# Ledger of designs, part 77: designed miniproteins, single chains, continued (2)

Each design is a single chain, and the fold is of that chain. pLDDT is the mean over its residues in the fold that is shown.

## One batch from the design tools (miniprotein)

Design m6836
Fold by ESMFold2-Fast:
Structure m6836 (fold): chain A 83 residues (1-83)
Amino acid sequence: SKELKEKIEELIREAEELKREAEEETDPLRLIGLILRGIGIEFEARLLLEKTEDPEEIELAEEAIRKAREAIRVALERLKTLE
């Protein structure tokens, strides 16, 4: 549905913003917070993926999952460098 597509696109945007924040963050506790937010975005995208059979919506949901995982990886790498 159009509403479902818009929700998935919102999650993609949130994941991209989170990755941007993670690239500039230097506080370990805030980086942990960004990791948890990324996990939440991935979880929501996976729930939306289960609700659709539309190929376009599936592709968008998979992109949201991928981008959320990318943001989590950036935050984890940043956290490791602050040891």
Scores: mean pLDDT 88

Design m6837
Fold by ESMFold2-Fast:
Structure m6837 (fold): chain A 63 residues (1-63)
Amino acid sequence: SMMEKLEEELERMERSVAEVLASGDKVQLLAALHELKEFLKKVTDPELKERVERLIEEVEAAL
């Protein structure tokens, strides 16, 4: 389903964001923030939306 596809995409983004957060590279953090904000525009499910918003908060806190 579309929701399962979005969950799979989010899981990949969560792994990518964890690596970028561990790196501390501000350029990569800014790129990750942009990608997360673009992904948030596609998400209508409240649980997935909350997960994306938490990742955005983590990346913004690292900047």
Scores: mean pLDDT 85

Design m6838
Fold by ESMFold2-Fast:
Structure m6838 (fold): chain A 104 residues (1-104)
Amino acid sequence: MTAREYYDIGNKFLFNGNYQQAIEYFKKAIALQPSSQAYNSLGTAYLKLGKPQEAIEYFEKSIALNPNNASAWLGLSLAYSVAGKYGKAGEAFKKGAQLGEMVE
């Protein structure tokens, strides 16, 4: 399987609420080819499992690969908010909102 095929399978599990299986397949995708999109989806899956610290780490990795990933900044904002880091959440939200306005 390619990184993209693993990523697509991970998204199907994420959509169906199978967060642990989603994490497994996103990690397989990243092992073959790291991508901002795969790290963003991995962060989302950890956040859905109530693991905001792990979610923060993967959203930061997503942003490191693509600083213009508005979804990753918004995900980082939500993860910081869940972790009680409201100041950092506000800063990440502003960045995500600005990027969303520039692109779509």
Scores: mean pLDDT 87

Design m6839
Fold by ESMFold2-Fast:
Structure m6839 (fold): chain A 68 residues (1-68)
Amino acid sequence: MINIEKGLEGGERMDELRRLGRGHQPPEELLAEMSEEEKRVAREIGEKLRKLGDSLQKGLETGEAPKV
C-alpha cells in the first residue's frame, strides 16, 4: 500500500497542512480543473514571473529595476 512510503512523504504532507493552516486553497483544486493546455500556459506564466523576480533582484543589486 502507498502508506508504506508515508514516512518519507510526511514532509510533503506537512507542507500541505501548513498551507491549509494559512487558510489558502491548495493547488490541487486548480489542478483538478486544469487541462493540459492550461497547465502549459501556467508553466509559461510561471517562467515569466520567475524571470521578473530575478530581474527585480538584479535591479535592487544595481539600484535600477527594469520595467516589465
Scores: mean pLDDT 56

Design m6840
Fold by ESMFold2-Fast:
Structure m6840 (fold): chain A 71 residues (1-71)
Amino acid sequence: MSPEELQREVDEGMALMLIGLARRLLEEKGDAETAEELARRAVELARRAGDEETVRRAEEVLERARRAKAE
């Protein structure tokens, strides 16, 4: 595995983990502010990894967090 391949795998894994944490914070704790921050980081990591599906999932969570803050 090259350093670039390893970085991509790490970025994908971290993005998925952050999506899960952000979703939990929204659904279980109502912490929309922290969820928004984690979701934004997940979008950045997923984009760096080139994982379009994970970008889409992260953007959905980000939209939900921002919407919850606005209500």
Scores: mean pLDDT 83

Design m6841
Fold by ESMFold2-Fast:
Structure m6841 (fold): chain A 74 residues (1-74)
Amino acid sequence: LEEELKKSLESDYEFAVGLAEQARALSTDPELRAEIDRVLERAKEAYEKGDAVGVLAQTIEAATLLSIARQRAA
């Protein structure tokens, strides 16, 4: 069960990083890029602490920033 939780945590972290990296690639706005970098830092910290809820929160934030980056890139 703990092994399943570790795999879930790793998968969630990788998903958050992927969303943030996509947002970063689409963004030319320094403010938005700074927010993306903060999300990446917080996601890494949560992952290193084994904080599944924290990783999930950063995944939601990364998805929001990706949506904003896509709207601004259009």
Scores: mean pLDDT 82

Design m6842
Fold by ESMFold2-Fast:
Structure m6842 (fold): chain A 61 residues (1-61)
Amino acid sequence: IDETEVTVGLALIAVGVAKILAKKGKVEEAIEFLEEMAERFKDNPEAKEILEKALEELKKR
């Protein structure tokens, strides 16, 4: 098992959790959660890109 693959999988799960939080009206909590995950996975470019794209979508109004 490649650590990079595991980290990307966790990033995708984090995006799913954030989408659920946003649907419940907890958009600010979803943004904070994704920002924390992006900081934790900053050394993995693919995972960071996934999380940053999700953050951009949530910040659109």
Scores: mean pLDDT 79

Design m6843
Fold by ESMFold2-Fast:
Structure m6843 (fold): chain A 66 residues (1-66)
Amino acid sequence: GEQAREAGRTLAEEAIARGWEEITVVAPDRALAEEVARGLEEAGFEVVEIRETADGHVVVRARRKA
């Protein structure tokens, strides 16, 4: 749980350092997707979408907070 949230924060920090305004993450399940989403939001991104794919993966799309 915590590890996925930390990964989300780290990803957001890297995206900010690289000048990326939008991030898309694919997680193996909804629980991990929700933890990654929390990490992204804690580090300055707003989660725009969480969507399950046909293959059972979950897509998290986030944009940098203005």
Scores: mean pLDDT 82

Design m6844
Fold by ESMFold2-Fast:
Structure m6844 (fold): chain A 89 residues (1-89)
Amino acid sequence: MEEARELLEKAAEAAAAGDLETAEKYLEEAIELLREAKASEEEAKKLVGEAIAKAAELLAEKAREAGDEEKAAEYQALAEKYRKKIEEL
């Protein structure tokens, strides 16, 4: 899942730069790739899921710094959702 990894790296970079809109778009694309992927390699899915959770946590922190509590709550919920999915795998 080379494409999903590249999108997650771009999402993390955008989040670190405070560009929440761009980071959110890359995160959504990575999530769609994860959903479409076959369950052929569980470890790869776990690694991508953990990266999505970390990116969402960074987005939540940046949203809080920007004063956008609604987006911060949405990203925090997204991070918790993917961490829970990893535990269930």
Scores: mean pLDDT 71

Design m6845
Fold by ESMFold2-Fast:
Structure m6845 (fold): chain A 90 residues (1-90)
Amino acid sequence: NKKKAQELYKKGVLALSQKDYDTAIEYFKKAIELDPEYVDAYYVLGSALASQKKYDEAIEYLEKALELDPENERAKRLLELVKKKKEEAE
C-alpha cells in the first residue's frame, strides 16, 4: 500500500496549501495507517496540527518522525518551533 500512502500524502499536501487543516490531517493519518514508516507523513501531520494549535499532538507525531529518522533536521527544527509555540500560547 506504499503507492496508496503516497497518493493520500499528496492529497494532504494539497489540502495544507489551501489551509484546509482538518482535511490534511485526515489524509496524513490515513497515509500513516498504510505506511507506518512514512517519515514525511509524520512531519507534515505535525506541521498541520501545529497550525491548528494542537501542539501536544504535533509534538507526538514529530517525535515519531525522529524515532524513524533521527538525523532528520527538518523534523528537529519543526519540533523546536512547536515546543516554543506551546510555551508562548499559555
Scores: mean pLDDT 87

Design m6846
Fold by ESMFold2-Fast:
Structure m6846 (fold): chain A 60 residues (1-60)
Amino acid sequence: MYKITAGDKVYYTESAEKGAVAENEEGKKARIVEVISEVYVILEDEETGTRALGLVEKVD
């Protein structure tokens, strides 16, 4: 599993690849629209269309 921190928001996903959907504790969803590196992605909020830089961390 992967943890993605984007500003004040934390999302979780099984795959940190382009096109993957990450979800937070409240059920809010964001899609990975770009993979910059193994530790940075661009997330797009599915409700607002807002994009943010996400820090990727692999969690157990």
Scores: mean pLDDT 83

Design m6847
Fold by ESMFold2-Fast:
Structure m6847 (fold): chain A 68 residues (1-68)
Amino acid sequence: MDFDTVLAILRSLPERHRALWARYVAEQAPAEDWPAIIALLEELVAEQTDPAARAELRALIAELRGRL
């Protein structure tokens, strides 16, 4: 998976739509890619200005970490 492309797409979306798209990417990705996806999402959380959007990304990160 090209994580640079994934990050670019997520940054192009409205903040409130990023968690849903990121969840879709994670569910389509093999489990071996999940640590890289989690790291990418942690970087993206730092860029979020909307508290609700930030909370949704943090919830997704917690779900993915729980499945590792």
Scores: mean pLDDT 81

Design m6848
Fold by ESMFold2-Fast:
Structure m6848 (fold): chain A 64 residues (1-64)
Amino acid sequence: SAAEKEELEKRIEELEKKLKELKEELEKLRADPNADPKKILEIEIEIGILEIEIGVLKLVLKKL
């Protein structure tokens, strides 16, 4: 339905904004030679999961 499509588009937009913020945080951490490598790994994992979620939602949206 149109309502389901609009809600899905909004969710994708919110996730893409979060992804951008996480990538900016990761870039700052990678620029710091004293950054905690565990924190870097945690953000890399979160980015990976988020990219997969966005990809799946975009595939669902394309079929609606």
Scores: mean pLDDT 88

Design m6849
Fold by ESMFold2-Fast:
Structure m6849 (fold): chain A 70 residues (1-70)
Amino acid sequence: MPLSDEELAFMAEKFGVSPETVRRALEAIAEGRARWASDDSATEAEARAFLEARLGPEEAARLLAAARAL
């Protein structure tokens, strides 16, 4: 999913991270969605563990909190 540099910068400011961390987070989310698209039995706990492994627990927690606020 192509996000503009402006959108990446906006998300980085909103989450309090760098644009490169946002890019890495979106890649991890896209990979997770592709992985779980063939298996709808994946739990929120499994998705959280996947994000924590890819981004680290602090960044994963920030993204999950932001997603829940939407």
Scores: mean pLDDT 65

Design m6850
Fold by ESMFold2-Fast:
Structure m6850 (fold): chain A 108 residues (1-108)
Amino acid sequence: MKVTQPKEVKVKPGETATITAVSSTDDILSVNWFKQAPGKAPELLIENFSVRAKGVPERFSGSKSGKTFTLTISNVQPEDAGVYYAVVTTKDGSVFGQGTKLTVDPDA
């Protein structure tokens, strides 16, 4: 199984960022989204495709359509910069996406 994410997404502060993960298989049990920011521990953002983790701002949301899983970040803040990973779970175990670097730049 393979999980494909875009290498980078660039947005301006206040815009909406969309990060996709595409699975090579149909038999997906769950998708969790994590953020790794410089100097910080990895943070769980979304569980089970679309359930926001405790303490995560409402501007973060998850959705699914077929084999495509989407993390949407509305009203993007500079602190949202980091690498975002989809973790896709099947009956055979969990597979990490390659990660997407979110760059937040007023001049993007």
Scores: mean pLDDT 85

Design m6851
Fold by ESMFold2-Fast:
Structure m6851 (fold): chain A 74 residues (1-74)
Amino acid sequence: MEVRVEVEEKDGKYTVRIEFEGPGLDGRWERRTVEFEFEKSKIDEALAQADAALARGGSPLTRALREVLEKIKK
C-alpha cells in the first residue's frame, strides 16, 4: 500500500490530502483520497486529537495525518 500526502496553507487554514493506493474489495488496484481541514492556530489541538485517536487504535490514515502535522509544526 502506497500513501501520498499533500499539504496546502490558505486563509489561515491547512488542508491535508491523503491518497491511498492498494487493492480494493474486488482485487483491483484503486486510489482513494481523504481531505482534512484545520485552522493554523489549532495545529497543537489537531496533533493532540490525532495522538488520542492512535492510542484508541487509529487507522493508517490517522498515523499519516499525525506525521504531517508534526512536520508542519517544525
Scores: mean pLDDT 68

Design m6852
Fold by ESMFold2-Fast:
Structure m6852 (fold): chain A 89 residues (1-89)
Amino acid sequence: DYEAKVKEYEERIKKDPNDAEAWAKLGYYLRKLGKLEEARKYFDKAEELAKKDPKLYGYLYEIMGEEFEDRGDLASARAAYRKAEKIFK
């Protein structure tokens, strides 16, 4: 249930607005619900927060890439992996 996941991560953000993982996962589940514009804003926030911690940033995008691969969306998986690579430059 993607709606339940959205609610779960909204609660995490409410308790810790600097939880980059929660912002990224919220964006991911909003994207699955077809709310692409909102998902983009939350991914942008996650990137901003995780940018200071390359390991956290790489970990978040690795998880997202794996989830995209699991559903056969290889283009989105590659984009997620490339986001991790780009931050390490």
Scores: mean pLDDT 72

Design m6853
Fold by ESMFold2-Fast:
Structure m6853 (fold): chain A 106 residues (1-106)
Amino acid sequence: MTVTQPASVTAKEGEKVEITATATGGTISNVTWYKQKPGEPPEVIITNSFQRAEGVSERFSGYVSGNTSTLIIEKAKKEDEAVYYRTVTTSGGTATGEGTKLTVKE
């Protein structure tokens, strides 16, 4: 199984951000999204493909369609700058994609 995602995404403050990954080797059954800032441990932000973790802003959401998974950040803020990782489970097993670095400008 392989997970393909962009290495970096740049957005302006107030824009909607979508980080999409494609998994190969089966239909997606579960996705967990993590947010990691330098020097800090990874924080779980989305579980069970679409459920926000406790204390996470409602601007964050996730969805899955077939073999694609997307993290959505509405009204991007400077504080959202981080590396976003995902762990994807399919019928073919579990894999963690390489991180996507989000930069927010304005």
Scores: mean pLDDT 75

Design m6854
Fold by ESMFold2-Fast:
Structure m6854 (fold): chain A 67 residues (1-67)
Amino acid sequence: SLSDIEDEINAAMYMIQAAVAALAGDAELAREYARKAALLEGKSEEEAERVGEEMEARAREIKELKE
């Protein structure tokens, strides 16, 4: 229970870091933080990879829109 709550909080913090990295145009960092968040949420490695790839794509899109 407490461990589950801690994992949820840590996952939320990693997703915030992923969003900040994406807004900064750091696609690699956004991918890694989103992947870590997904793993803490109990997603499989394959699902976490897809979540990371999605955040990486969004980071690249943001960078393109700024340039």
Scores: mean pLDDT 85

Design m6855
Fold by ESMFold2-Fast:
Structure m6855 (fold): chain A 107 residues (1-107)
Amino acid sequence: SFDELLDKLFELIDKLSPEIQAVFREGLIRILETILKLLDAGKTKDEIMDEVSVELQRLADELLSKAKTPEEYKIAVEALKVFSQLLMDVIDDKEKVEEALERVRAH
């Protein structure tokens, strides 16, 4: 599930223009780093989810503003949905969050 969701996320991102790929990559890194910081601070899953929901909405708004076509925006939204599903599975698993962060950085 985790590997399949991460692979699907990258497949969707790779269909986007380089500018939108960069926005997406930077947003995913920021969100994952925020989760790790909050986990290290002893925050609850609900507190982490509240912060993550705000950052996901900000990323969605940025992707909408920068997408060049409706088709590109649709793919970006599908990728955000896959990422949200991934986070629901791993948000309280520090090792999996660190693994996701390293794979996003390497992609």
Scores: mean pLDDT 86

Design m6856
Fold by ESMFold2-Fast:
Structure m6856 (fold): chain A 68 residues (1-68)
Amino acid sequence: MEKEVAEYEARLRENRDDAEAYYKLGEAYAKLGEYERATNWYKAALILDPDNEEIRKKLEEAERKAKE
């Protein structure tokens, strides 16, 4: 899990326009229970890929859980 986070963070350091890497970081932080951080990563992914309904659904779920 944490190794996966580091891998995608390194990927973004080389190419910050990588929507998939932002999405994967959102998923990784959501799995860690850090929903507020997951929300930020999902928002970044949606800026790069605004028509992606999968990411939008994950963002809405993370936003709900972050309020808990």
Scores: mean pLDDT 78

Design m6857
Fold by ESMFold2-Fast:
Structure m6857 (fold): chain A 70 residues (1-70)
Amino acid sequence: SDADKEALIEALQLSPEQRELVRKAKNLEEALEALKAYIREQAEKAGVPELGEKEIREVEETVERLKKSL
């Protein structure tokens, strides 16, 4: 739901660009995949893929917590 997407944005303190990616997604699963792709691409461009994977793990854990609360 839109409320679940907004909860994810708030929990992760997402950037304006990441917030728009999440809001454009149809559901939490689509939002998660779009956000993971964005994080990986940005981390790869910045030369810090290990930080990208750490951020992705935090995103995945947050999504799983939100899904279990539904």
Scores: mean pLDDT 79

Design m6858
Fold by ESMFold2-Fast:
Structure m6858 (fold): chain A 96 residues (1-96)
Amino acid sequence: SEEERAFIEAEAEVSLLTMQAALYEKMADRALENGDKETAIKWYEKAIKYYEEAIRVLEEALPHASPEQRARLQETIDTLRKYLEEVKKKLEEVKS
């Protein structure tokens, strides 16, 4: 169905965005370990942007999802919001 296709496409896009966000966070962590705060800030900001984009894609998919799909999407949104807050905390610690 069109609904099922849209759901699959949203999940695929979110997976790519989430993998990219995690990669940027790891790059930032590595830069920070090497004393490069400026580079760490840049990559943490990119990680935040990609997590926010992933959450947005999921939120846009919610109205079109079945009840079972909605529960799973909401669980993923909650998990991504937790990751987003962790990266934001790291960014503030680097700036301090």
Scores: mean pLDDT 88

Design m6859
Fold by ESMFold2-Fast:
Structure m6859 (fold): chain A 73 residues (1-73)
Amino acid sequence: SSEREKKSRIVILETIPEGLKALVDAVISTVEKRLEEKGDYEKKKEFEEEKKKLLEITKKSIEEIKKELEELK
């Protein structure tokens, strides 16, 4: 049972980073498109800082998941 549980956990942890990257990229692209459609250059500049923070948080979350994967393997 332990090996089965470990294998299932590995599949989940391998899948989450790809889904998380896709979600974050979709959110960023949607916000950028909406700001470009409005022509709001000031808000687009403000969003660049939020984008950097979001990407940093996402990167750190993925790195923590990868650490857990390495410990399981």
Scores: mean pLDDT 82

Design m6860
Fold by ESMFold2-Fast:
Structure m6860 (fold): chain A 63 residues (1-63)
Amino acid sequence: EPVERVREAAEKLRRGEITPEQFDAILIAEILRLVGDYIEGKISLEEAQKLFAEILAEDERLR
């Protein structure tokens, strides 16, 4: 779900519906949520690393 939210935000950014600053805020919020889920034991380290890599790949595709 974090990857999906970042992907949706990336699509909105490409369409000019949100600013780069708004996109950065969404990206940071989703990364912090992912870290929180790992610390709380809701996801494994392996799953957290996979999701983090997918989030970074969405950001990298915009640059």
Scores: mean pLDDT 79

Design m6861
Fold by ESMFold2-Fast:
Structure m6861 (fold): chain A 97 residues (1-97)
Amino acid sequence: SVVSVKSITVFEDTTINAKDGDHIEASLVGATLTINIKDGETVTVNVTVLGPSKLVVKNSKGNKKTIVLDEPNGTVLTYKVSVKNGKITVELLSRSQ
Protein backbone atom coordinates (compact mmCIF):
# COMPACT_ATOMS: atom_id res chain seq x y z
CA SER A 1 0.00 0.00 0.00
CA VAL A 2 1.09 3.56 -0.69
CA VAL A 3 1.63 5.51 2.57
CA SER A 4 -0.70 8.53 2.74
CA VAL A 5 0.29 11.57 4.86
CA LYS A 6 -2.55 13.84 6.02
CA SER A 7 -1.73 17.18 7.66
CA ILE A 8 -4.34 19.18 9.57
CA THR A 9 -4.47 22.10 12.00
CA VAL A 10 -7.52 21.85 14.27
CA PHE A 11 -8.90 25.12 15.69
CA GLU A 12 -12.42 23.70 16.20
CA ASP A 13 -13.80 20.21 16.84
CA THR A 14 -13.15 18.25 13.63
CA THR A 15 -13.83 14.71 12.41
CA ILE A 16 -11.73 12.90 9.77
CA ASN A 17 -11.98 9.46 8.18
CA ALA A 18 -8.74 7.45 8.19
CA LYS A 19 -7.55 4.87 5.67
CA ASP A 20 -5.38 1.87 6.53
CA GLY A 21 -1.71 2.88 6.68
CA ASP A 22 -2.40 6.64 6.99
CA HIS A 23 0.09 8.89 8.72
CA ILE A 24 -1.90 11.74 10.24
CA GLU A 25 -0.04 14.89 11.36
CA ALA A 26 -2.32 17.05 13.50
CA SER A 27 -1.81 20.32 15.39
CA LEU A 28 -4.57 20.72 17.99
CA VAL A 29 -5.33 24.27 19.16
CA GLY A 30 -7.57 23.66 22.19
CA ALA A 31 -9.91 21.44 20.17
CA THR A 32 -11.00 17.81 19.69
CA LEU A 33 -9.89 15.74 16.71
CA THR A 34 -12.09 12.69 16.08
CA ILE A 35 -10.65 9.99 13.82
CA ASN A 36 -12.99 7.36 12.33
CA ILE A 37 -11.12 4.08 11.74
CA LYS A 38 -12.53 0.88 10.20
CA ASP A 39 -12.06 -2.57 11.70
CA GLY A 40 -8.77 -4.14 10.60
CA GLU A 41 -7.09 -0.75 9.98
CA THR A 42 -3.96 0.72 11.57
CA VAL A 43 -2.86 4.38 11.40
CA THR A 44 -0.09 6.51 12.88
CA VAL A 45 -1.09 9.84 14.47
CA ASN A 46 1.46 12.55 15.23
CA VAL A 47 -0.13 15.21 17.47
CA THR A 48 1.28 18.64 18.34
CA VAL A 49 -0.53 20.06 21.39
CA LEU A 50 -1.19 23.83 21.32
CA GLY A 51 -3.71 24.06 24.15
CA PRO A 52 -5.90 21.64 26.19
CA SER A 53 -7.11 19.23 23.50
CA LYS A 54 -8.56 15.75 22.94
CA LEU A 55 -7.99 12.94 20.49
CA VAL A 56 -11.00 10.66 19.96
CA VAL A 57 -10.86 7.38 18.03
CA LYS A 58 -14.14 5.85 16.80
CA ASN A 59 -14.85 2.59 14.99
CA SER A 60 -17.78 1.65 12.72
CA LYS A 61 -19.56 -0.04 15.68
CA GLY A 62 -19.79 3.28 17.56
CA ASN A 63 -17.13 2.33 20.12
CA LYS A 64 -14.81 5.21 21.01
CA LYS A 65 -11.61 5.87 22.93
CA THR A 66 -10.83 9.36 24.21
CA ILE A 67 -7.31 10.61 24.96
CA VAL A 68 -7.11 13.82 26.98
CA LEU A 69 -4.09 15.83 25.83
CA ASP A 70 -3.32 17.86 28.96
CA GLU A 71 0.28 18.55 27.89
CA PRO A 72 2.49 21.68 27.76
CA ASN A 73 2.17 23.69 24.54
CA GLY A 74 4.53 22.37 21.88
CA THR A 75 4.42 18.75 23.12
CA VAL A 76 4.50 16.24 20.24
CA LEU A 77 2.93 12.81 20.80
CA THR A 78 3.05 9.92 18.32
CA TYR A 79 0.37 7.23 18.58
CA LYS A 80 -0.20 3.92 16.84
CA VAL A 81 -3.96 3.37 16.52
CA SER A 82 -5.47 0.04 15.48
CA VAL A 83 -8.93 -1.53 15.44
CA LYS A 84 -9.25 -5.34 15.58
CA ASN A 85 -12.57 -7.16 16.08
CA GLY A 86 -14.21 -3.91 17.24
CA LYS A 87 -11.48 -3.22 19.84
CA ILE A 88 -9.68 0.13 19.67
CA THR A 89 -6.02 0.08 20.71
CA VAL A 90 -4.03 3.31 21.09
CA GLU A 91 -0.30 2.93 21.81
CA LEU A 92 1.95 5.86 22.64
CA LEU A 93 5.14 5.45 20.56
CA SER A 94 6.93 8.69 21.50
CA ARG A 95 6.60 11.94 23.44
CA SER A 96 8.78 15.02 22.93
CA GLN A 97 8.74 18.73 23.91
Scores: mean pLDDT 85

Design m6862
Fold by ESMFold2-Fast:
Structure m6862 (fold): chain A 90 residues (1-90)
Amino acid sequence: SLADRRELLAGMLRELAELARNDNRLDEETRRRLAELLERAAEAAEEGRLEEAAELAEEAARLAREAGADELARAAEELARGIRELAEEE
């Protein structure tokens, strides 16, 4: 169901936020900002605000890329893509 897929995407966004919090290669402010963006994206996804969720995940990807966290950036981009695909089905 669409609700199950929103819940799955939100869970993946929260998991990515936790990975960002624990990434010792990033400075404290960058870790905090990435986690905040990803958690806000998860909340938006759960509430069905998929356009907002995608934009927040895309912002997180951009910040991660600027910080040199290419793996986090790629993961956030893939999640944003999944959210946009889900939005097209609603």
Scores: mean pLDDT 88

Design m6863
Fold by ESMFold2-Fast:
Structure m6863 (fold): chain A 105 residues (1-105)
Amino acid sequence: DVPPLDELIERIAEAAREGKDQAESIRKAGEKAIELKASPTIFGAGLGKALAEGVKAAQLARAALFAADGDLETARKNAKAAGLDDEAIEALIEEAKKLSEFDRK
């Protein structure tokens, strides 16, 4: 019962928009991504749609992917370039790592 890709991205983006700050938005998006069994790539795309514009959205998506793959240096670099504060960067890494635990099999 996986929704179409566009619906997955939009549901994650809607969850992110409920956050009062960037870190809360990322945590809410991560919880929704786990419920939907979304990949780290879909999680990053949903966050980009809600929190970032244009080039920043692409950098946010890359940050989520690299964090899920365990490349934390590249993940932090991309998240900082996307305009995330330090608390939001750590929330992104934590949520992406949770998603990778469900995606590893």
Scores: mean pLDDT 77

Design m6864
Fold by ESMFold2-Fast:
Structure m6864 (fold): chain A 79 residues (1-79)
Amino acid sequence: DEKKLKEEAIEEAKKVPLEELQEGLRKQAEAAREAAAASTDPELRERLLRAAELAEEAAKSEDIEKMVELAFEGERAAA
């Protein structure tokens, strides 16, 4: 149940300082861009770059619920 996992993720995220969540998302975006650069598969590269963009957008947010929504969207994009 993705909705339940998302709700649990939001509650866990609320326990972490906003600055730490933003830093974690920035590192996640950097890792996704590095993975994209290392990929020889154009389709996988596009998915990883999209995931990085979503993580970068989430990192700029001050809304924890929006951050979690963007993170879940990024996971779907990377799959």
Scores: mean pLDDT 80

Design m6865
Fold by ESMFold2-Fast:
Structure m6865 (fold): chain A 68 residues (1-68)
Amino acid sequence: MTKEEIEKLVDEVAKKNNGIISMEDLIELAKRLGLSDEDIELVKRYYEKNKGLTKEEAIKVLEFLKSR
């Protein structure tokens, strides 16, 4: 997936929650992007530490994990 495709998916989810992504939504996005179980666990840990992610933070995390 391109960065633009990731941004579009995250934007659609963020609109539902006033720019905040829930952990459930973030995990669903990570699965749609084909991230490994290990990367999904990293996403969960990052979300817990920040007590939620903004749209921009979610895009950054998903893009980083998908590009490595």
Scores: mean pLDDT 77

Design m6866
Fold by ESMFold2-Fast:
Structure m6866 (fold): chain A 55 residues (1-55)
Amino acid sequence: MGSQEEILEMLLELAASNPHLPEERLLELARTFLRKQGVPEELIEEVLRRLREAL
C-alpha cells in the first residue's frame, strides 16, 4: 500500500468480491485491515469516507 488511491482501489475490489456484506461490515473489515497494515488513523478515516461515497 503506497498511496491513498491504491488503498481505495484495493478496498473497492474487496467490496466487489463481497457484494452480500452490508456496507457497515465492509467498512469495519476495511478499518481493521488498514489498522493491521499500520495506516495512520487520519488516513484510514479519509479512505473510509471515500469508500463510503463510492459504494
Scores: mean pLDDT 78

Design m6867
Fold by ESMFold2-Fast:
Structure m6867 (fold): chain A 74 residues (1-74)
Amino acid sequence: MLSQEEIDRGVADILLAMADVFESKGDYETAAELYEKAAEISGSPEVYRKLADIYEKLGDTEKAEEWRKKAEEL
């Protein structure tokens, strides 16, 4: 059946979908937590850019810059 990596990607996809819903409602704190969990499982530049944007909205410019650097490097 699915490999463990494929299962983890499925979990990451669910977390990203949930994070998108909370972001659309303006719940940036919950969205950030869900995006971070997704990034731990599947660290893609797209997820890192999402985290940078969310932390900017939260006023955490230090974390926003950290996530942007990760997105730019790989």
Scores: mean pLDDT 78

Design m6868
Fold by ESMFold2-Fast:
Structure m6868 (fold): chain A 70 residues (1-70)
Amino acid sequence: MREEAIEKIKEYVRELAEKAGLSEEETERIIEQAVHLFELLLEAGVSVEEAVEKAKEFAELLVEEIVEQR
């Protein structure tokens, strides 16, 4: 289900952000971006399972980008 998939993405992002020492504000921004990508992939016809995996990969890249920039 979409709601369950979104919750899994949020949990994954919060775990990554905690390990990286990100603020709550930074964590919420990453969640918003990852969920947005998930929704775009679903509209493009990607399966829920694959869209979750791609959103998680994207979240990892966003965490690394924030850590590297500051």
Scores: mean pLDDT 83

Design m6869
Fold by ESMFold2-Fast:
Structure m6869 (fold): chain A 80 residues (1-80)
Amino acid sequence: SDEETARRIAEQIRELAREGHLDVADAFGHMALALYKRAGKYEVAAILAREMAETFREVGDEEGARHYEQLAEEFEKKAK
C-alpha cells in the first residue's frame, strides 16, 4: 500500500538522519513528498511529513522538525 511504502521511505530517511546525513535525509524526504503531492496523495504525504518531523526532532533539529510539521498540516488540509 501507499502507506506501507511511505513508512518504508520514512524508516530509510530516519536511518540516514541517525547516521548524521541530515542534508541527504532532508533531500530524500522532500523528493518523496513532491512525488506524493504530484500524485494527489495528500493523506500519504501528510503521514510521511509527520514521520520526518519526528525524525528531525529525535536528532535535535528542531527547525527541520517544525518545517515538516507545517508541511504535514498543509497536506492534511488538502487531503480533506
Scores: mean pLDDT 85

Design m6870
Fold by ESMFold2-Fast:
Formats: C-alpha cells, sequence, structure tokens
Structure m6870 (fold): chain A 77 residues (1-77)
C-alpha cells in the first residue's frame, strides 16, 4: 500500500509540473498513471473527461491529488 501511494504521489507531482509548464497532454497522462498506481482502471470516458478540462482545472486536480497522497502517506506506518 505505501509503495503504491509513493508511486501515485510521484506521478501526481509530475502531472502538476507538466500542467504548470502548460503541457496538458503530459499532465493528463501522469494523472492517469497516478490513478493506475492506486489500482484504478480508468475508462475511455474518464480519460476523455480529463482531456476536456482546462489547464487551470488540471493544475487544481493535480495539486489536490498531491496533498491528498502526502496526507495519506503521513497517516500510514
Amino acid sequence: EIERLKKALEYAEKALEAAKKGDKEAAVEYLVKAGEALGDVPTEEDIEALRSLSIEEIIEMAEAGVEMLRRALEALE
């Protein structure tokens, strides 16, 4: 579990970095990988929904994901 959360955090941080650089495509791909690391199986609809978001919305989503995963890791030992 901890290893999955660490991997998801790594991808979420990469998604945030890509989004801040304006690379929406890379940001969406990293968000998908973060979800997969957590055991999600993203559907085509989920991926299409992410691609439809603005860069600002993607930044907010990635930022929230990073904070959530950091808190989850801090709570686990």
Scores: mean pLDDT 80

Design m6871
Fold by ESMFold2-Fast:
Structure m6871 (fold): chain A 68 residues (1-68)
Amino acid sequence: MLTREQLEERLVELAIKAVRLINEKNLSPEDVQEVTNLLQGAFDAVRAGDYERAEELLKQLEEKIEKL
């Protein structure tokens, strides 16, 4: 399992990638909403100390970004 520091680094990295995709590409409103929901969920999970959930949500976000 990823450490808190590794999850925080991954969250920041994926947040930067997500913002760039939203700004540079005309993503559908549905794709923007999914990406934003996954980012918010992962952030909330890290803040709650639920690192297993944070890792799962970050994996889902990474997979979503790769498919865009």
Scores: mean pLDDT 81

